# Designed miniproteins, single chains: the designs that were tried, part 23

Each design is a single chain, and the fold is of that chain. pLDDT is the mean over its residues in the fold that is shown.

## One batch from the design tools (miniprotein)

Design m774
Fold by ESMFold2-Fast:
Structure m774 (fold): chain A 82 residues (1-82)
Amino acid sequence: GRVSRLTTLEALLKSLKETTDDAVARGLIATLLRSVGVTTPPEELINELYEKRQTLTVGEVLSVAVDIQVEEGVEDIKRATR
């Protein structure tokens, strides 16, 4: 079947907003971040997204992932040029 990445992210966000279990909610946030390329989500980021989980959007998750990927890319460039 043709399943888009966007559909997967929306399904995870829906599950996050519907769950009443804090551990499941944090696990869903970690899964969301990993699905957009964040291999090791920091605890502080998981806590931040957990606090705003009811209003969290796909766009916010993607923006956070881009910011982390840019920071990792800058560190790789610094290592190559030192």
Scores: mean pLDDT 72

Design m775
Fold by ESMFold2-Fast:
Parts: sequence; C-alpha cells; structure tokens
Structure m775 (fold): chain A 66 residues (1-66)
Amino acid sequence: GREEAIAALEELKKRVPQEGLPLIDATIEAVRAGDLDAARKHLEELSKIVPKELYPLLQEALAGLS
C-alpha cells in the first residue's frame, strides 16, 4: 500500500545523487498527503533521471499507490 510506496521511495533516496533528492522528497510528501496524482506525476519525472538498476524501486512505489 502507501506505506510500502514510502518505504521504496526512502530506499531510492539513499541511492540517487543529491540533484534527485528534492523530487524524491516531493514524491514522499505527496504520498503522505494522499495526493496520488501528484505522486504519480513525480514518479514519471523520476523515471527519466533514475538509473535503470533502481527501476524496481520505482515500480514498487507505483504499485504501492494502487
């Protein structure tokens, strides 16, 4: 669920460069606020900058928003 999405995003935050951190933080806050549309939009933007090896964490976050 949403808690699983937040856990995946917190793990992703540990593995991305500094420049990606504000977008991950914005995504986590959107999930906590229940703004799932904003969270999904932020995840789409993250998919453009995150290395492919971290895509499973992005997919886990997306699945948690369902």
Scores: mean pLDDT 81

Design m776
Fold by ESMFold2-Fast:
Structure m776 (fold): chain A 55 residues (1-55)
Amino acid sequence: SSIKKQLEKIKKLLEQDPDGFTASQRKLLTALTSGQEDLDSQNIAQVLPYIAGLT
């Protein structure tokens, strides 16, 4: 899934440039990349504009 690949890129960005993200976004993205949260429609919708900003 392209979303999973973008989340892998975000994981690296969180480690290298956390200032690119708000505290709430960092919390959500960290949970998604660590597998603590499922990729359901709600949290995918919350991160999609964010991921789009990176492409």
Scores: mean pLDDT 65

Design m777
Fold by ESMFold2-Fast:
Structure m777 (fold): chain A 69 residues (1-69)
Amino acid sequence: EEKKKIEEAMKKVRELFKKARANPDPLEQFKLEIEAGEVLEKVPWYSGIGRRLRELAEKAIEGYKKLLE
């Protein structure tokens, strides 16, 4: 059951990132990435999966910042 919740969270995060990449507006991209971060925050960090999801979110945010430079 917990595995299904993690899989659903991962799918939602991927959909949000997909929408962000499809949107040409940088502000709307940023808002969608914030929503993805909120979904990731609901995933327990007691396992390696939670840590990986956080690393992916950090890399996505860092990549976005570098694109704005």
Scores: mean pLDDT 68

Design m778
Fold by ESMFold2-Fast:
Structure m778 (fold): chain A 80 residues (1-80)
Amino acid sequence: SMKEFFELYKKYRKELETLSDDEVIQRARELAEKALASPDPRLQRAGRYLKGVIENYEKGKVPLKAVINATAYARALLER
């Protein structure tokens, strides 16, 4: 349900906020790869979006918080 999705999103976002910057990026890359490998078109779109956010972070265009939010979203979508 939408309520369960938001609770998972909040949970995963909080978990990522306890990690180091390097650990966040590692988790984000692993999740993007997993999402892109999914047969679910929604997960593939979330994985492509997350990959783009990681690339923009590496270029200094977005803060780490953007990676955390995108990673939590993709994980909540995968695990719901």
Scores: mean pLDDT 87

Design m779
Fold by ESMFold2-Fast:
Structure m779 (fold): chain A 91 residues (1-91)
Amino acid sequence: MAKREEDIEKLIRGLKGEIIAVIVVEKDYNEEDVEKLRKQAKEVAPDKELVVIVTPSLRERVDIALEAYEKLGLATEEEKKEAEELVKEEE
């Protein structure tokens, strides 16, 4: 519960460009690769924190990403449907 809310908040801050946030699936989690990403992030954006969000499955990774996008208004289902409707009507 609390961890999920914190992970979503961190991803939102990443999407806003305040931090560098990366979501990984626990099964595919490699600490060595994450350390490489931290070093590269510090080289490219030394003023930004790198936060790694580990999810137990691909489904949870997608769910967290979608919830963060919805809270930012970037990828709501309603907006997606409206955009598709406009394209179909040549608008």
Scores: mean pLDDT 70

Design m780
Fold by ESMFold2-Fast:
Structure m780 (fold): chain A 71 residues (1-71)
Amino acid sequence: MSGKEKVEKALKELRDTLKKRVAAGELTEAQANAILQIAQEVADHYLERKNYDLATDYINRITKAVESGLL
């Protein structure tokens, strides 16, 4: 799997996690969109610098924070 594919997979997992939290009534769509936008901006910053592992790790950390209700 390429570094870019790993980042895309991590972003998909974040989107799926955010959709579950919105469906459960635990996040608003606006909050979920804000989290996703910030994650995408940080991912783009690391992708431009070819730091695929840092992008993936950062997105995965956000996903865990969403799952644990810290976001």
Scores: mean pLDDT 82

Design m781
Fold by ESMFold2-Fast:
Structure m781 (fold): chain A 61 residues (1-61)
Amino acid sequence: SPEEEELLERYLKFAELMQLSKEQVLSLIDNEKKIIEETESPEKAAEKIKILDAVRKKLEE
């Protein structure tokens, strides 16, 4: 989806700028998912986590 592609591009650009490893980027996504679960309503959290999981999967490929 456009949202998944934009978010993936943002993580890739941030990783390049900060010289982060793939494992460090995956850890950032996992931490962001935890923050979303703690701060958002269950419905909004589910939608955002779905996008993050899709981005995470593309980064692992």
Scores: mean pLDDT 83

Design m782
Fold by ESMFold2-Fast:
Parts: structure tokens; C-alpha cells; sequence
Structure m782 (fold): chain A 70 residues (1-70)
């Protein structure tokens, strides 16, 4: 599990080389939200926001949180 998460992190870092940091981190945040890893989801969401992805970060993160909390 942790190895898969680390592989996803490395994939996100490689994607950033092509100038897609914000969208890549946003996608990783959404994936971790769906898997229930709120800590990693939040950290990737902050990275997405830092790289200009405010809408992607807020939409996917809070939407999934609302679905789980009710």
C-alpha cells in the first residue's frame, strides 16, 4: 500500500516536469481522498493550491470529504 502511494508520488513529480504540477497534485489529492487517506489527500491538495490549482484542490478534496462525512 505505502509503496503504491510512493510510486504515485514519484509519478506526480515526473508529471510536474512537463508543467502540470497543479493538476497532477490535484489528481493525487483526489485519489488519496477516494482511498480514505485524508492526510496525504490534504498534503497533495496544499501542493496543488500552492502551484495555482485552487479550484481543483477545493472541489475534489471537500467534495469527497462531504461524501464520507454525510
Amino acid sequence: NDDVEQASLYTAQMGGKDGGDSSVYGSQSAHYTSSGDWKKSFEYGLLAKKNGGDNTYKGSFYGSKMAKKG
Scores: mean pLDDT 55

Design m783
Fold by ESMFold2-Fast:
Structure m783 (fold): chain A 65 residues (1-65)
Amino acid sequence: SSAAAGRGAEAAAVAAASGASDEHVRRQNLKAGPEAAEYALRAAEAARAGDSEATRHWSLLAQKA
């Protein structure tokens, strides 16, 4: 199931919003694959910007990757 990958991307995005680096976010999501890692980084950027809709959107894309 891809739900666990999407949940991991959201957790990484929340961590990034709290000050975690892009390197940390990418590394956390590489196990799901490079495409998932890229979408997780986009979710992290949206989370830092405070855009909850964009964060959710990118997290769902990471889940499907």
Scores: mean pLDDT 66

Design m784
Fold by ESMFold2-Fast:
Structure m784 (fold): chain A 100 residues (1-100)
Amino acid sequence: SSLLERLSELGREALARVPAEHRDAVRAAFLFLADLVARSKDEEEKQRLVDLAAEVARDPEALLRFAEEVVRIQTEYHRSGDLEAARRRTLEVLERVVAE
């Protein structure tokens, strides 16, 4: 998937922009995004997730806010298996972080 390839590239760039102590959290956040993109069948939402991730990846402070906030969504998703809720909440976090 070209979107998954783009997310992989964005994740590598994001990791290079954050301090070492935050890299595990940022890596986990991008792996979670990749899982949501791979499992979703809504092409518009997939594209939006990747486009917002690209904007967040340009700002180290936005990256750290995203990684911190998304951990709660990831935890709930692992508990519930609710892909729709995880995708929606992740979009909300990305949109808020980008808007500041």
Scores: mean pLDDT 85

Design m785
Fold by ESMFold2-Fast:
Structure m785 (fold): chain A 78 residues (1-78)
Amino acid sequence: ASQAEVDAARREILGRLNQALDEAKTVEEAEHYAEELIRWAEERAGQVSDPETAAHILRMARAAAESLLAQVKDDLAR
């Protein structure tokens, strides 16, 4: 159960990350996508009964948000 929820969350996070990387043209737009991703992850974590699963979903979302911001900043510096 917990692993299936983590796998489902990972797919959603990757989908949101890929969309943000395709659509964000500025750091501010990337920050907006990152905020929406974190908000989604907080809501999803609140719906899971297993604290370890909730913590894992939040860690994945935070890592994806950080990666998004770093990549957009690097792309804009070129």
Scores: mean pLDDT 83

Design m786
Fold by ESMFold2-Fast:
Structure m786 (fold): chain A 58 residues (1-58)
Amino acid sequence: MEELEKKIREAARLAATTDLSVEEIAQKVGFKDPEEFEKAFEEITGISLETLRERVRA
């Protein structure tokens, strides 16, 4: 099922609006491996989840 884009959009929202860890976000959107999740996130959004989280930490 081609839900990857939907999962990544939900992960971006969670990263911007909550203080969930990268691992918790990955699990919540259905990734088994946080590293796989981070790679998919960067490929689809053009930025890393770490970069997005740093923006929120300011």
Scores: mean pLDDT 75

Design m787
Fold by ESMFold2-Fast:
Structure m787 (fold): chain A 75 residues (1-75)
Amino acid sequence: ALAEVEEQMRELAKSLPLSMPMEEVLRKVAEELGATELPGLVAEGAALARAGAPDAELEAVAARIRAVVEENARR
């Protein structure tokens, strides 16, 4: 279920050190969820973060990641 996936992501985030790079956090989330499309979106998000993109752009990528997770949860 979607709520279960969100809880899993929150647990994973809490288990990681605060100093861990965002790219590594997103990579671990992608591995945990097992979605094939997710690694590409994670890479896009990491590239935007490295370029210093505004929060709105990062939120847009996060929304795409959530959409992929929701799509896979419905299948």
Scores: mean pLDDT 59

Design m788
Fold by ESMFold2-Fast:
Structure m788 (fold): chain A 87 residues (1-87)
Amino acid sequence: SANEKLAQAVEDALVRGYIEEAEAGASAERLAAVAAAMTAVSKLVQQMLDDGASVEEMKEAVRAFAEEIAASHPLLARALLEALDRF
């Protein structure tokens, strides 16, 4: 389904964003914070998928999350927003 494809695209974006933050020289402490943010949005998306949320509802939730973390984790936020642009 479209919402399952969006959930997968978010998971792929989280992996890419983590790698980009690490390659940009994030410290172990900062990477732990990135991993915590990844866990939070992954759980949110999985819960929304399990609850039958629409693609539009999932996009809005992930966009809001990306906006919230953009200052602290700009590469992770960018990867999430790029994934949403395909839906």
Scores: mean pLDDT 87

Design m789
Fold by ESMFold2-Fast:
Structure m789 (fold): chain A 68 residues (1-68)
Amino acid sequence: SREEMIEEIMKRTGLSRKQAEKVVEVLKTLPEEISPAELAKILKEKTGLEVSVEQAKIILTIYRTLGE
């Protein structure tokens, strides 16, 4: 669920709830095949959030696993 994704993103990346919510909203607009580096760039450009490539990889793993 959306709530489970938000909580897991917060737990594994250290992002706040508001930051994790913005991440999930951006992810809904992107193709599933997006790379971690591309996600990190888009998050900075659209939301002002600075995430590492490693954090972006974790986020994509959560989204792909819990998005089913």
Scores: mean pLDDT 82

Design m790
Fold by ESMFold2-Fast:
Structure m790 (fold): chain A 72 residues (1-72)
Amino acid sequence: MEERDRLLREAARAYVLAEMTGNKELQEKADEIFRLVEEGKVDEARRLLAETQPEIDKAEKEMKERVEKNKQ
């Protein structure tokens, strides 16, 4: 898979997670990653994604717990 496609997918996921959890800072960082990729700044986008990963992991865990709890 191409690096740009991976970055766009991860940024899209982070954006959705941020909206679902109300994390405005994570939403802004996801938007910045999208902008960097669109501008061809792939290395900067990758670095920002790596720096944002702990917040993404936290939001992902919170979202998964909420979804599974509501399902059963």
Scores: mean pLDDT 79

Design m791
Fold by ESMFold2-Fast:
Structure m791 (fold): chain A 81 residues (1-81)
Amino acid sequence: MSPDLEELRKEAEEAARETIEKVRETEDLEEAREIKREFEEKMKKLLEELKDRVPQEFLDELEELRRRTVEEVERILEEKE
């Protein structure tokens, strides 16, 4: 098993958590949208980089993390309006 997968998972989960917290803490709706955009772009690049290097199951896990994080951010943005 590749030891780097656990570290990559941890880093992705930390990035997701930080993104959600930053969106919750900011009072600027445009800043919150930029935070969301940066997270999506980061995750897209990570998935593209890893596509041929890791098992499909791991890619699916990261894509699910991305989706859940984006859904939570959208929910927070709706609350802030």
Scores: mean pLDDT 79

Design m792
Fold by ESMFold2-Fast:
Structure m792 (fold): chain A 74 residues (1-74)
Amino acid sequence: SRADLVAFAARVNEVLEAHPDDIDALAAAIREVLLSHGVPPAVADAILAEARAAAPDSAGAFAQEVVRRYAALL
């Protein structure tokens, strides 16, 4: 739902603020957010890998790519 997407994006932004310059720490934190929103581990790992490939050099861009890919599941 849109409400779920808004809640997910807000939580991703919180962990991005905690890890603005560490994309590996950010990815680990976002993985837990994905799991807490009911995404199966294999799907969460695929989303994180695809987002990292699309945005390897920016924590903010990586977080954005995760949110876009999560939205496609809804």
Scores: mean pLDDT 86

Design m793
Fold by ESMFold2-Fast:
Structure m793 (fold): chain A 81 residues (1-81)
Amino acid sequence: KKIEEAKKYLEEGKKAYQNGDYRKAVSYFEKALKLAEGVDPRLKAEAYAHLATVYRKLGQTDKAIEYLKKALEYYEKWKKE
């Protein structure tokens, strides 16, 4: 059930991002990340990747790079599940 909620927040974040609501997108992706905690590394990787994209659009390059590193770490963990 937490996986379903995390996926819904990822969808809402993507919609906010497409509409240019970057702060709203960050909020949704952070909620998805929290729900994916200890549950699904793929969802966690996806949330980090989206956060990286949003922070890049906001001009926060250092944050974008850190989130990309975390996304890669969790994609590798997902491959083992």
Scores: mean pLDDT 83

Design m794
Fold by ESMFold2-Fast:
Structure m794 (fold): chain A 61 residues (1-61)
Amino acid sequence: APSPEQQLQQQFFAILGELLEERFGLPRPKSIDELVDLLDSLSPEQRGRLLAEAEARMAAA
């Protein structure tokens, strides 16, 4: 069974995928590798804002 930390990481990646679709119109990543590729396509400033919003949504859930 996945550890609590692995569950939180999976939840965080799911939130990042939702934000990429909602904010940038990008397809939801199906893997961590796809997520990394999409994040690398963003500017450092856009990436930082996306990660901060994902962290805030995870804290609010």
Scores: mean pLDDT 77

Design m795
Fold by ESMFold2-Fast:
Structure m795 (fold): chain A 79 residues (1-79)
Amino acid sequence: MTKDFINKAIEDFVRENLSQKELSERFNVNQATISELVRYARTGFSRSRRIDSLTEGGRNYVINLQVEDALKLIKKALK
């Protein structure tokens, strides 16, 4: 996912109080991806290696940086 896409999804969640299902429908993204990002934000642990690889800041630094920013926004939205 691009940073712009993730930021817009989180902004809509915060401002419009959209559910995970509504976010997945609005952006035509698999609900499981939204759910994994929210789960990781809450627990600090993801069951999906795909999300973990994006957030580790390893080989895919640019993608990891974008997802890290999105996770911080999700954590803020959940509070």
Scores: mean pLDDT 51

Design m796
Fold by ESMFold2-Fast:
Structure m796 (fold): chain A 90 residues (1-90)
Amino acid sequence: SMAAREEAEIRRAEETDGSGALARAALALRRGEPIDLSAFSEEEKALFLRVVELIRRQREKPLSDAETEAVEAELTEEARAFEERRRALG
């Protein structure tokens, strides 16, 4: 039922509270696992898609150590922004 689905989504959101939601989502995508973004705001989805693009870039293109460090720094910034946004909403 719709109520059971909503309860499951709330439970998942509670389990993702605290930290690392964006990092876990990025890890799941890196592993080829589907992730449900329906509980995410448009702003959160945009940040998540940015993280996905950075991971995809690392997979598809040969990167120098300097480029890898730059991508990792950008990914860290996106994760931080996402976690700050979640705290502001909670």
Scores: mean pLDDT 61

Design m797
Fold by ESMFold2-Fast:
Structure m797 (fold): chain A 81 residues (1-81)
Amino acid sequence: DRFVEIILEILKELGLEVESIEVKREGNTITITLKLKRVPSPEEVDEILERLSERLKSEAEMIEVIPDPEKKTLTIRILLK
């Protein structure tokens, strides 16, 4: 999956280690939920969104990056063009 590969590449470059990944596809929306070893900072979340927006600009209409500090999850929602 190209979207998962791009996300994992970005997280690896930022030093964010992924424990597990779940992918859901519903129509034009892809929801990727990542369990992380640590809570990303607000600055890391902003950097992830910026890098994803640049990498996926031809395919994605909208990208959301939603951290959950209690669960140590990061949810990435991509609305396709």
Scores: mean pLDDT 86

Design m798
Fold by ESMFold2-Fast:
Structure m798 (fold): chain A 68 residues (1-68)
Amino acid sequence: SWAGGDKLVNEMVALALKVGRPDLAERLKALWEEYKAELEQPNPDIQRLAQLHNEILELMAQIVRDAA
């Protein structure tokens, strides 16, 4: 189930938009969709998933810093 991840991503996207960073909002959406798409592949690339996960976490941290 994607419910927890989708909820967190949607909340972070809303926060990015609230602080005037639509660029971060669109980047986060794109990375999350790419992460989900990779997991749905017949043989997911574990290294790519780890890279995407790290990029998502760094972007979320940037959104939180911009909101402070």
Scores: mean pLDDT 87

Design m799
Fold by ESMFold2-Fast:
Structure m799 (fold): chain A 108 residues (1-108)
Amino acid sequence: DSLVAKRKARKEKEDALLLISTAETLIDQAEQKLAEAKKLLENGGDPKEAIKLAEEAILLAQQARDLAEQAKPYFPERSEELIKRADEIIDEAQKVIEKAQQKLKELE
């Protein structure tokens, strides 16, 4: 029983670590999409493309947030950091969408 309990605890921690690693990768992807959306909008690019990139950043950040919440019982500090980063990406991406929508109306 001691060995079975240790194996189960190790697997649960390894599974939670995979959730953290996946969430970190999704956050990095979301940050890249958001940066691309911001640059496109700043350089007078297509506002519709900026909206798409920002929406993709929101989706990736939401997925990362959900995975970080699932890992929170095992890695509370790392999970809370990822949740905070995801929330910051979502907020910033929403601002990019609002600016792009306003710019799109001015072009029509």
Scores: mean pLDDT 89

Design m800
Fold by ESMFold2-Fast:
Structure m800 (fold): chain A 83 residues (1-83)
Amino acid sequence: ASENALKAAEAARKGDPVKAAEYAIETGRLSGNEDSIAGAREAAKRGDPAGAAMQAATHQFYSGNLEAARKAMEAAGEVAARA
């Protein structure tokens, strides 16, 4: 569950997207992808755009959806630039 999501985020930060995807697939889906993107935007509005991007990527990796993870990181960066 959440533990595997954290491992996926750690692997992504280390530049190992393959292992990040493996952990995400093993975790399954306990929350929707749309919720993770919304959460990333909220964290960015609170002044933590890097944390927001990491959170969004972690949740998207849950489903093995690397494209959604990339879009979530872009959304967090956009909000940070406007803040």
Scores: mean pLDDT 50

Design m801
Fold by ESMFold2-Fast:
Structure m801 (fold): chain A 100 residues (1-100)
Amino acid sequence: MVKLTASPSSLTVKAGETVTVTVTVTGDEPGTYTLTLKVYNAETGEEVGTSESKKVKVGETVTLKYKAPEKKGTYTATAVAKDENGKIVGKSEPITITVV
């Protein structure tokens, strides 16, 4: 498994504004992983969106961009690393997104 460190840990944005998250990938296994940001409704846990995918290597830092939902509310976003078979091999701590 790889460790994902995402920053910032929380942010406030307007509906439809671009969220920018920086993710650092660490681990002992060399490899290329597919990194996405998954966004969930904080109350229900339902997935409401996913960023575009980026390929990353262990030791790299990448920027993920996501267009905030049009519906105001509190969301959580988690950076997710998948292997070549699409299996999740790492997740960041959740980021809190407040859409106003």
Scores: mean pLDDT 81

Design m802
Fold by ESMFold2-Fast:
Structure m802 (fold): chain A 81 residues (1-81)
Amino acid sequence: SRLDEALKELHKKILELAEKYRAGELSLEEFRKEVEREVERIVKKYKLSETEADYLRTVAETAVQDVERGLPLEELKILPP
């Protein structure tokens, strides 16, 4: 589905940004802002409904918190609802 493709793209982008954050190339604030920017881009690209967009925002926020708390990137999962 378009939501499944959106979640896959979000996962890939969060991993790329998380690697930069852990390498010291992005601050936590910059990492959060870049993830939020990617979420809004993906919402527009896949023409997600408001409910689907809210789900994407929630899973992205959770993923940022998990990365901040030190979750290994290989354990980071973004699952469909």
Scores: mean pLDDT 86

Design m803
Fold by ESMFold2-Fast:
Structure m803 (fold): chain A 86 residues (1-86)
Amino acid sequence: MEELEKELKETLDRIEQRLADLRSRVAAGIQNEQERFDLEVELALVEIDLAITKKVIDKNPQISEELKKRVEELGAEVDELRAALA
């Protein structure tokens, strides 16, 4: 269990950092269609990683409530960024 929680925390930390980078890039302004496409692809990859992480957590009920809450919060952030890119 300790190993799994450490791996999940590290995965969520990476997802959080990737979302922070995406937010920064969106805030700086999207210059063209290629840049928008690159941001959309990166967001889609983050969404996939988050979905996989959520499935792992759902299968392991002993996982801390803190990590479960982080997944929900990051999911909301993904939805916010998706709306900003539309």
Scores: mean pLDDT 83

Design m804
Fold by ESMFold2-Fast:
Structure m804 (fold): chain A 99 residues (1-99)
Amino acid sequence: SISDMMKKLKSTWKDLISDTGKRLSKAKSKNEVQKIVNEFMLKLDGLTLAALSQIPDEEVKKEIREIRQKIMKQLDIILANAGNKEVIKAKLKEMLEII
């Protein structure tokens, strides 16, 4: 069902955010943060495009795009604050709350 597809997508996104959060907590430079975030963005886009290709419901597609846009906004803030571990932690928490 569409509901099962959404549940799977949200679960996969939460796992991706949690994994990325662990990698970011161990990053020792701004360049490492940027690399980790760029890899996260590529994975997020791949998962989003795969879901959108399988879901025929336009309102559900709109919800997926809106969640993605909110996550991308948090990632932009992390990139702008790549040296600030407290900002990174706060934005990772906000991404989990969005989903």
Scores: mean pLDDT 89

Design m805
Fold by ESMFold2-Fast:
Parts: structure tokens; C-alpha cells; sequence
Structure m805 (fold): chain A 65 residues (1-65)
């Protein structure tokens, strides 16, 4: 949910590798495959460089699936 997305964003800002690892772990726990989680993490990292708010919104939607 939103709280988990905010936790991932905060961790990503402190340590990108740890933030992406947490995002992948959360997505896999929700039933996403390893490949889907990897793609989502890559998409999040790319989106963050362009629009931080949009990146947070995108992972919030994924974490509410």
C-alpha cells in the first residue's frame, strides 16, 4: 500500500540498491514473478529520475494489487 511505497522510496533515496531490493521483495510476496519484480524495479528507478511523485504513485498502485 501507500505506506510500503513511501518506505521503499525513502530507502531508495538513502541506498538505491537496498530500495530496489525491498521493492522486489514486496512485489514477489504479493505474487509477482522474479522477472516482473525486476522489470518493475527498473521502471521505478527510471521513473524516479524523471518524476519522483509519479514513481511513488506507480509503485503504490503495484503494492495494492
Amino acid sequence: GKAEAEEILRLYEEDPEKGLALLKEKLISLGFSDVEAEVAAHDFARAYEEDKAAALEAITKLLTS
Scores: mean pLDDT 82

Design m806
Fold by ESMFold2-Fast:
Structure m806 (fold): chain A 74 residues (1-74)
Amino acid sequence: MSMVLTDFKNTQAYFEAIKGQLSPETLAKVEELINEAKKAIEQGNYKEAQKLLIETESLLVGSLATNVTAQRAA
């Protein structure tokens, strides 16, 4: 549970940091995935939430060639 919540917080913070750099289409898709992950967490479906968070992070990282301040390490 706590790991999934930590991933959610990190993904949300990353999204907030870069959302101004995303296309409207990518922004909408990421927002939808984050909302689905939140619903999965609220339903206790942590496995589904983790999958959705991984998809969200992959989309965010893949959409930006360089992440300057949004990443936790690089």
Scores: mean pLDDT 72

Design m807
Fold by ESMFold2-Fast:
Structure m807 (fold): chain A 61 residues (1-61)
Amino acid sequence: GDINGDGSVDIADFTFFVQSSLGLIPLTESADLNSDGSVDIIDLTLFSQYAFGTLTVPDDV
């Protein structure tokens, strides 16, 4: 979930995820949160849950 590589998952990463999914910036591995090879609504849902503290991802700080 650390899409911009700053060591945090926050609203800036969500903004970068949206831009990446729209094709405005290069798609990154960090945007593929479920590691299925696609960035889609499931990845957005997982990112949202993680960013709001509902889902814990230990390695994404």
Scores: mean pLDDT 58

Design m808
Fold by ESMFold2-Fast:
Structure m808 (fold): chain A 62 residues (1-62)
Amino acid sequence: SRLEELIEKIKELAPEIQKELDNMLENLDNRTAVLSGIRELLTLDIGEEARELLLEMEELLR
């Protein structure tokens, strides 16, 4: 799915948050948990490319 593709790409760009992204992959059926996780990760200094992909994920879950 597009969500899985985005998560894998973010893992390459921001390896420091790989654990959090792996947890999202395990819980993709829980929209509320994934949205909460995205919002928490957006507060971190992870770089602009990773932030833009997280925002795309948020739009897909809208």
Scores: mean pLDDT 82

Design m809
Fold by ESMFold2-Fast:
Structure m809 (fold): chain A 73 residues (1-73)
Amino acid sequence: SMMEQLGRELREAIEAGDVEAAVRAGLALAKELTQQGLSERVARQLVADEVRRGLEEHGLPEAAERARKAILA
């Protein structure tokens, strides 16, 4: 499914430390969640929190904050 593909792309981007790829995959995932009935604000917040946590767990706290802000902008 599109959601499974986007989830894998997001995980791979986080593992690679690729902030731009993580933001792109995260925004695409948020859009899919919005199409499934979540509000845009809630979808973006959920995805921003997930991306931030993943990057922080990989030792990239500055990248995590940049990605969070980009998704919420």
Scores: mean pLDDT 86

Design m810
Fold by ESMFold2-Fast:
Structure m810 (fold): chain A 81 residues (1-81)
Amino acid sequence: MEAEEKAREIAKYAKDPSKLREAARLFLEAVQNFTHEEGEEMIEALKKEGLTDEDLGRVGAEATRLTEEELEKERKEAEEK
């Protein structure tokens, strides 16, 4: 249920190139908070919303970039202490 709603939100943003970062953020939050089973349900729901493997790849690439930005920010904060 929640996985399907989250997938619908992600799909809306993923179809708009200007909102790809927002889609990636929602995807990353879902992956971090969902169980393996819920994650599978979300991926299947995303495909049902019409996302291709290319669309999923773009969202995944942006999610990786966001994770790297968070790690970089944490490193800088640790170095400043």
Scores: mean pLDDT 76

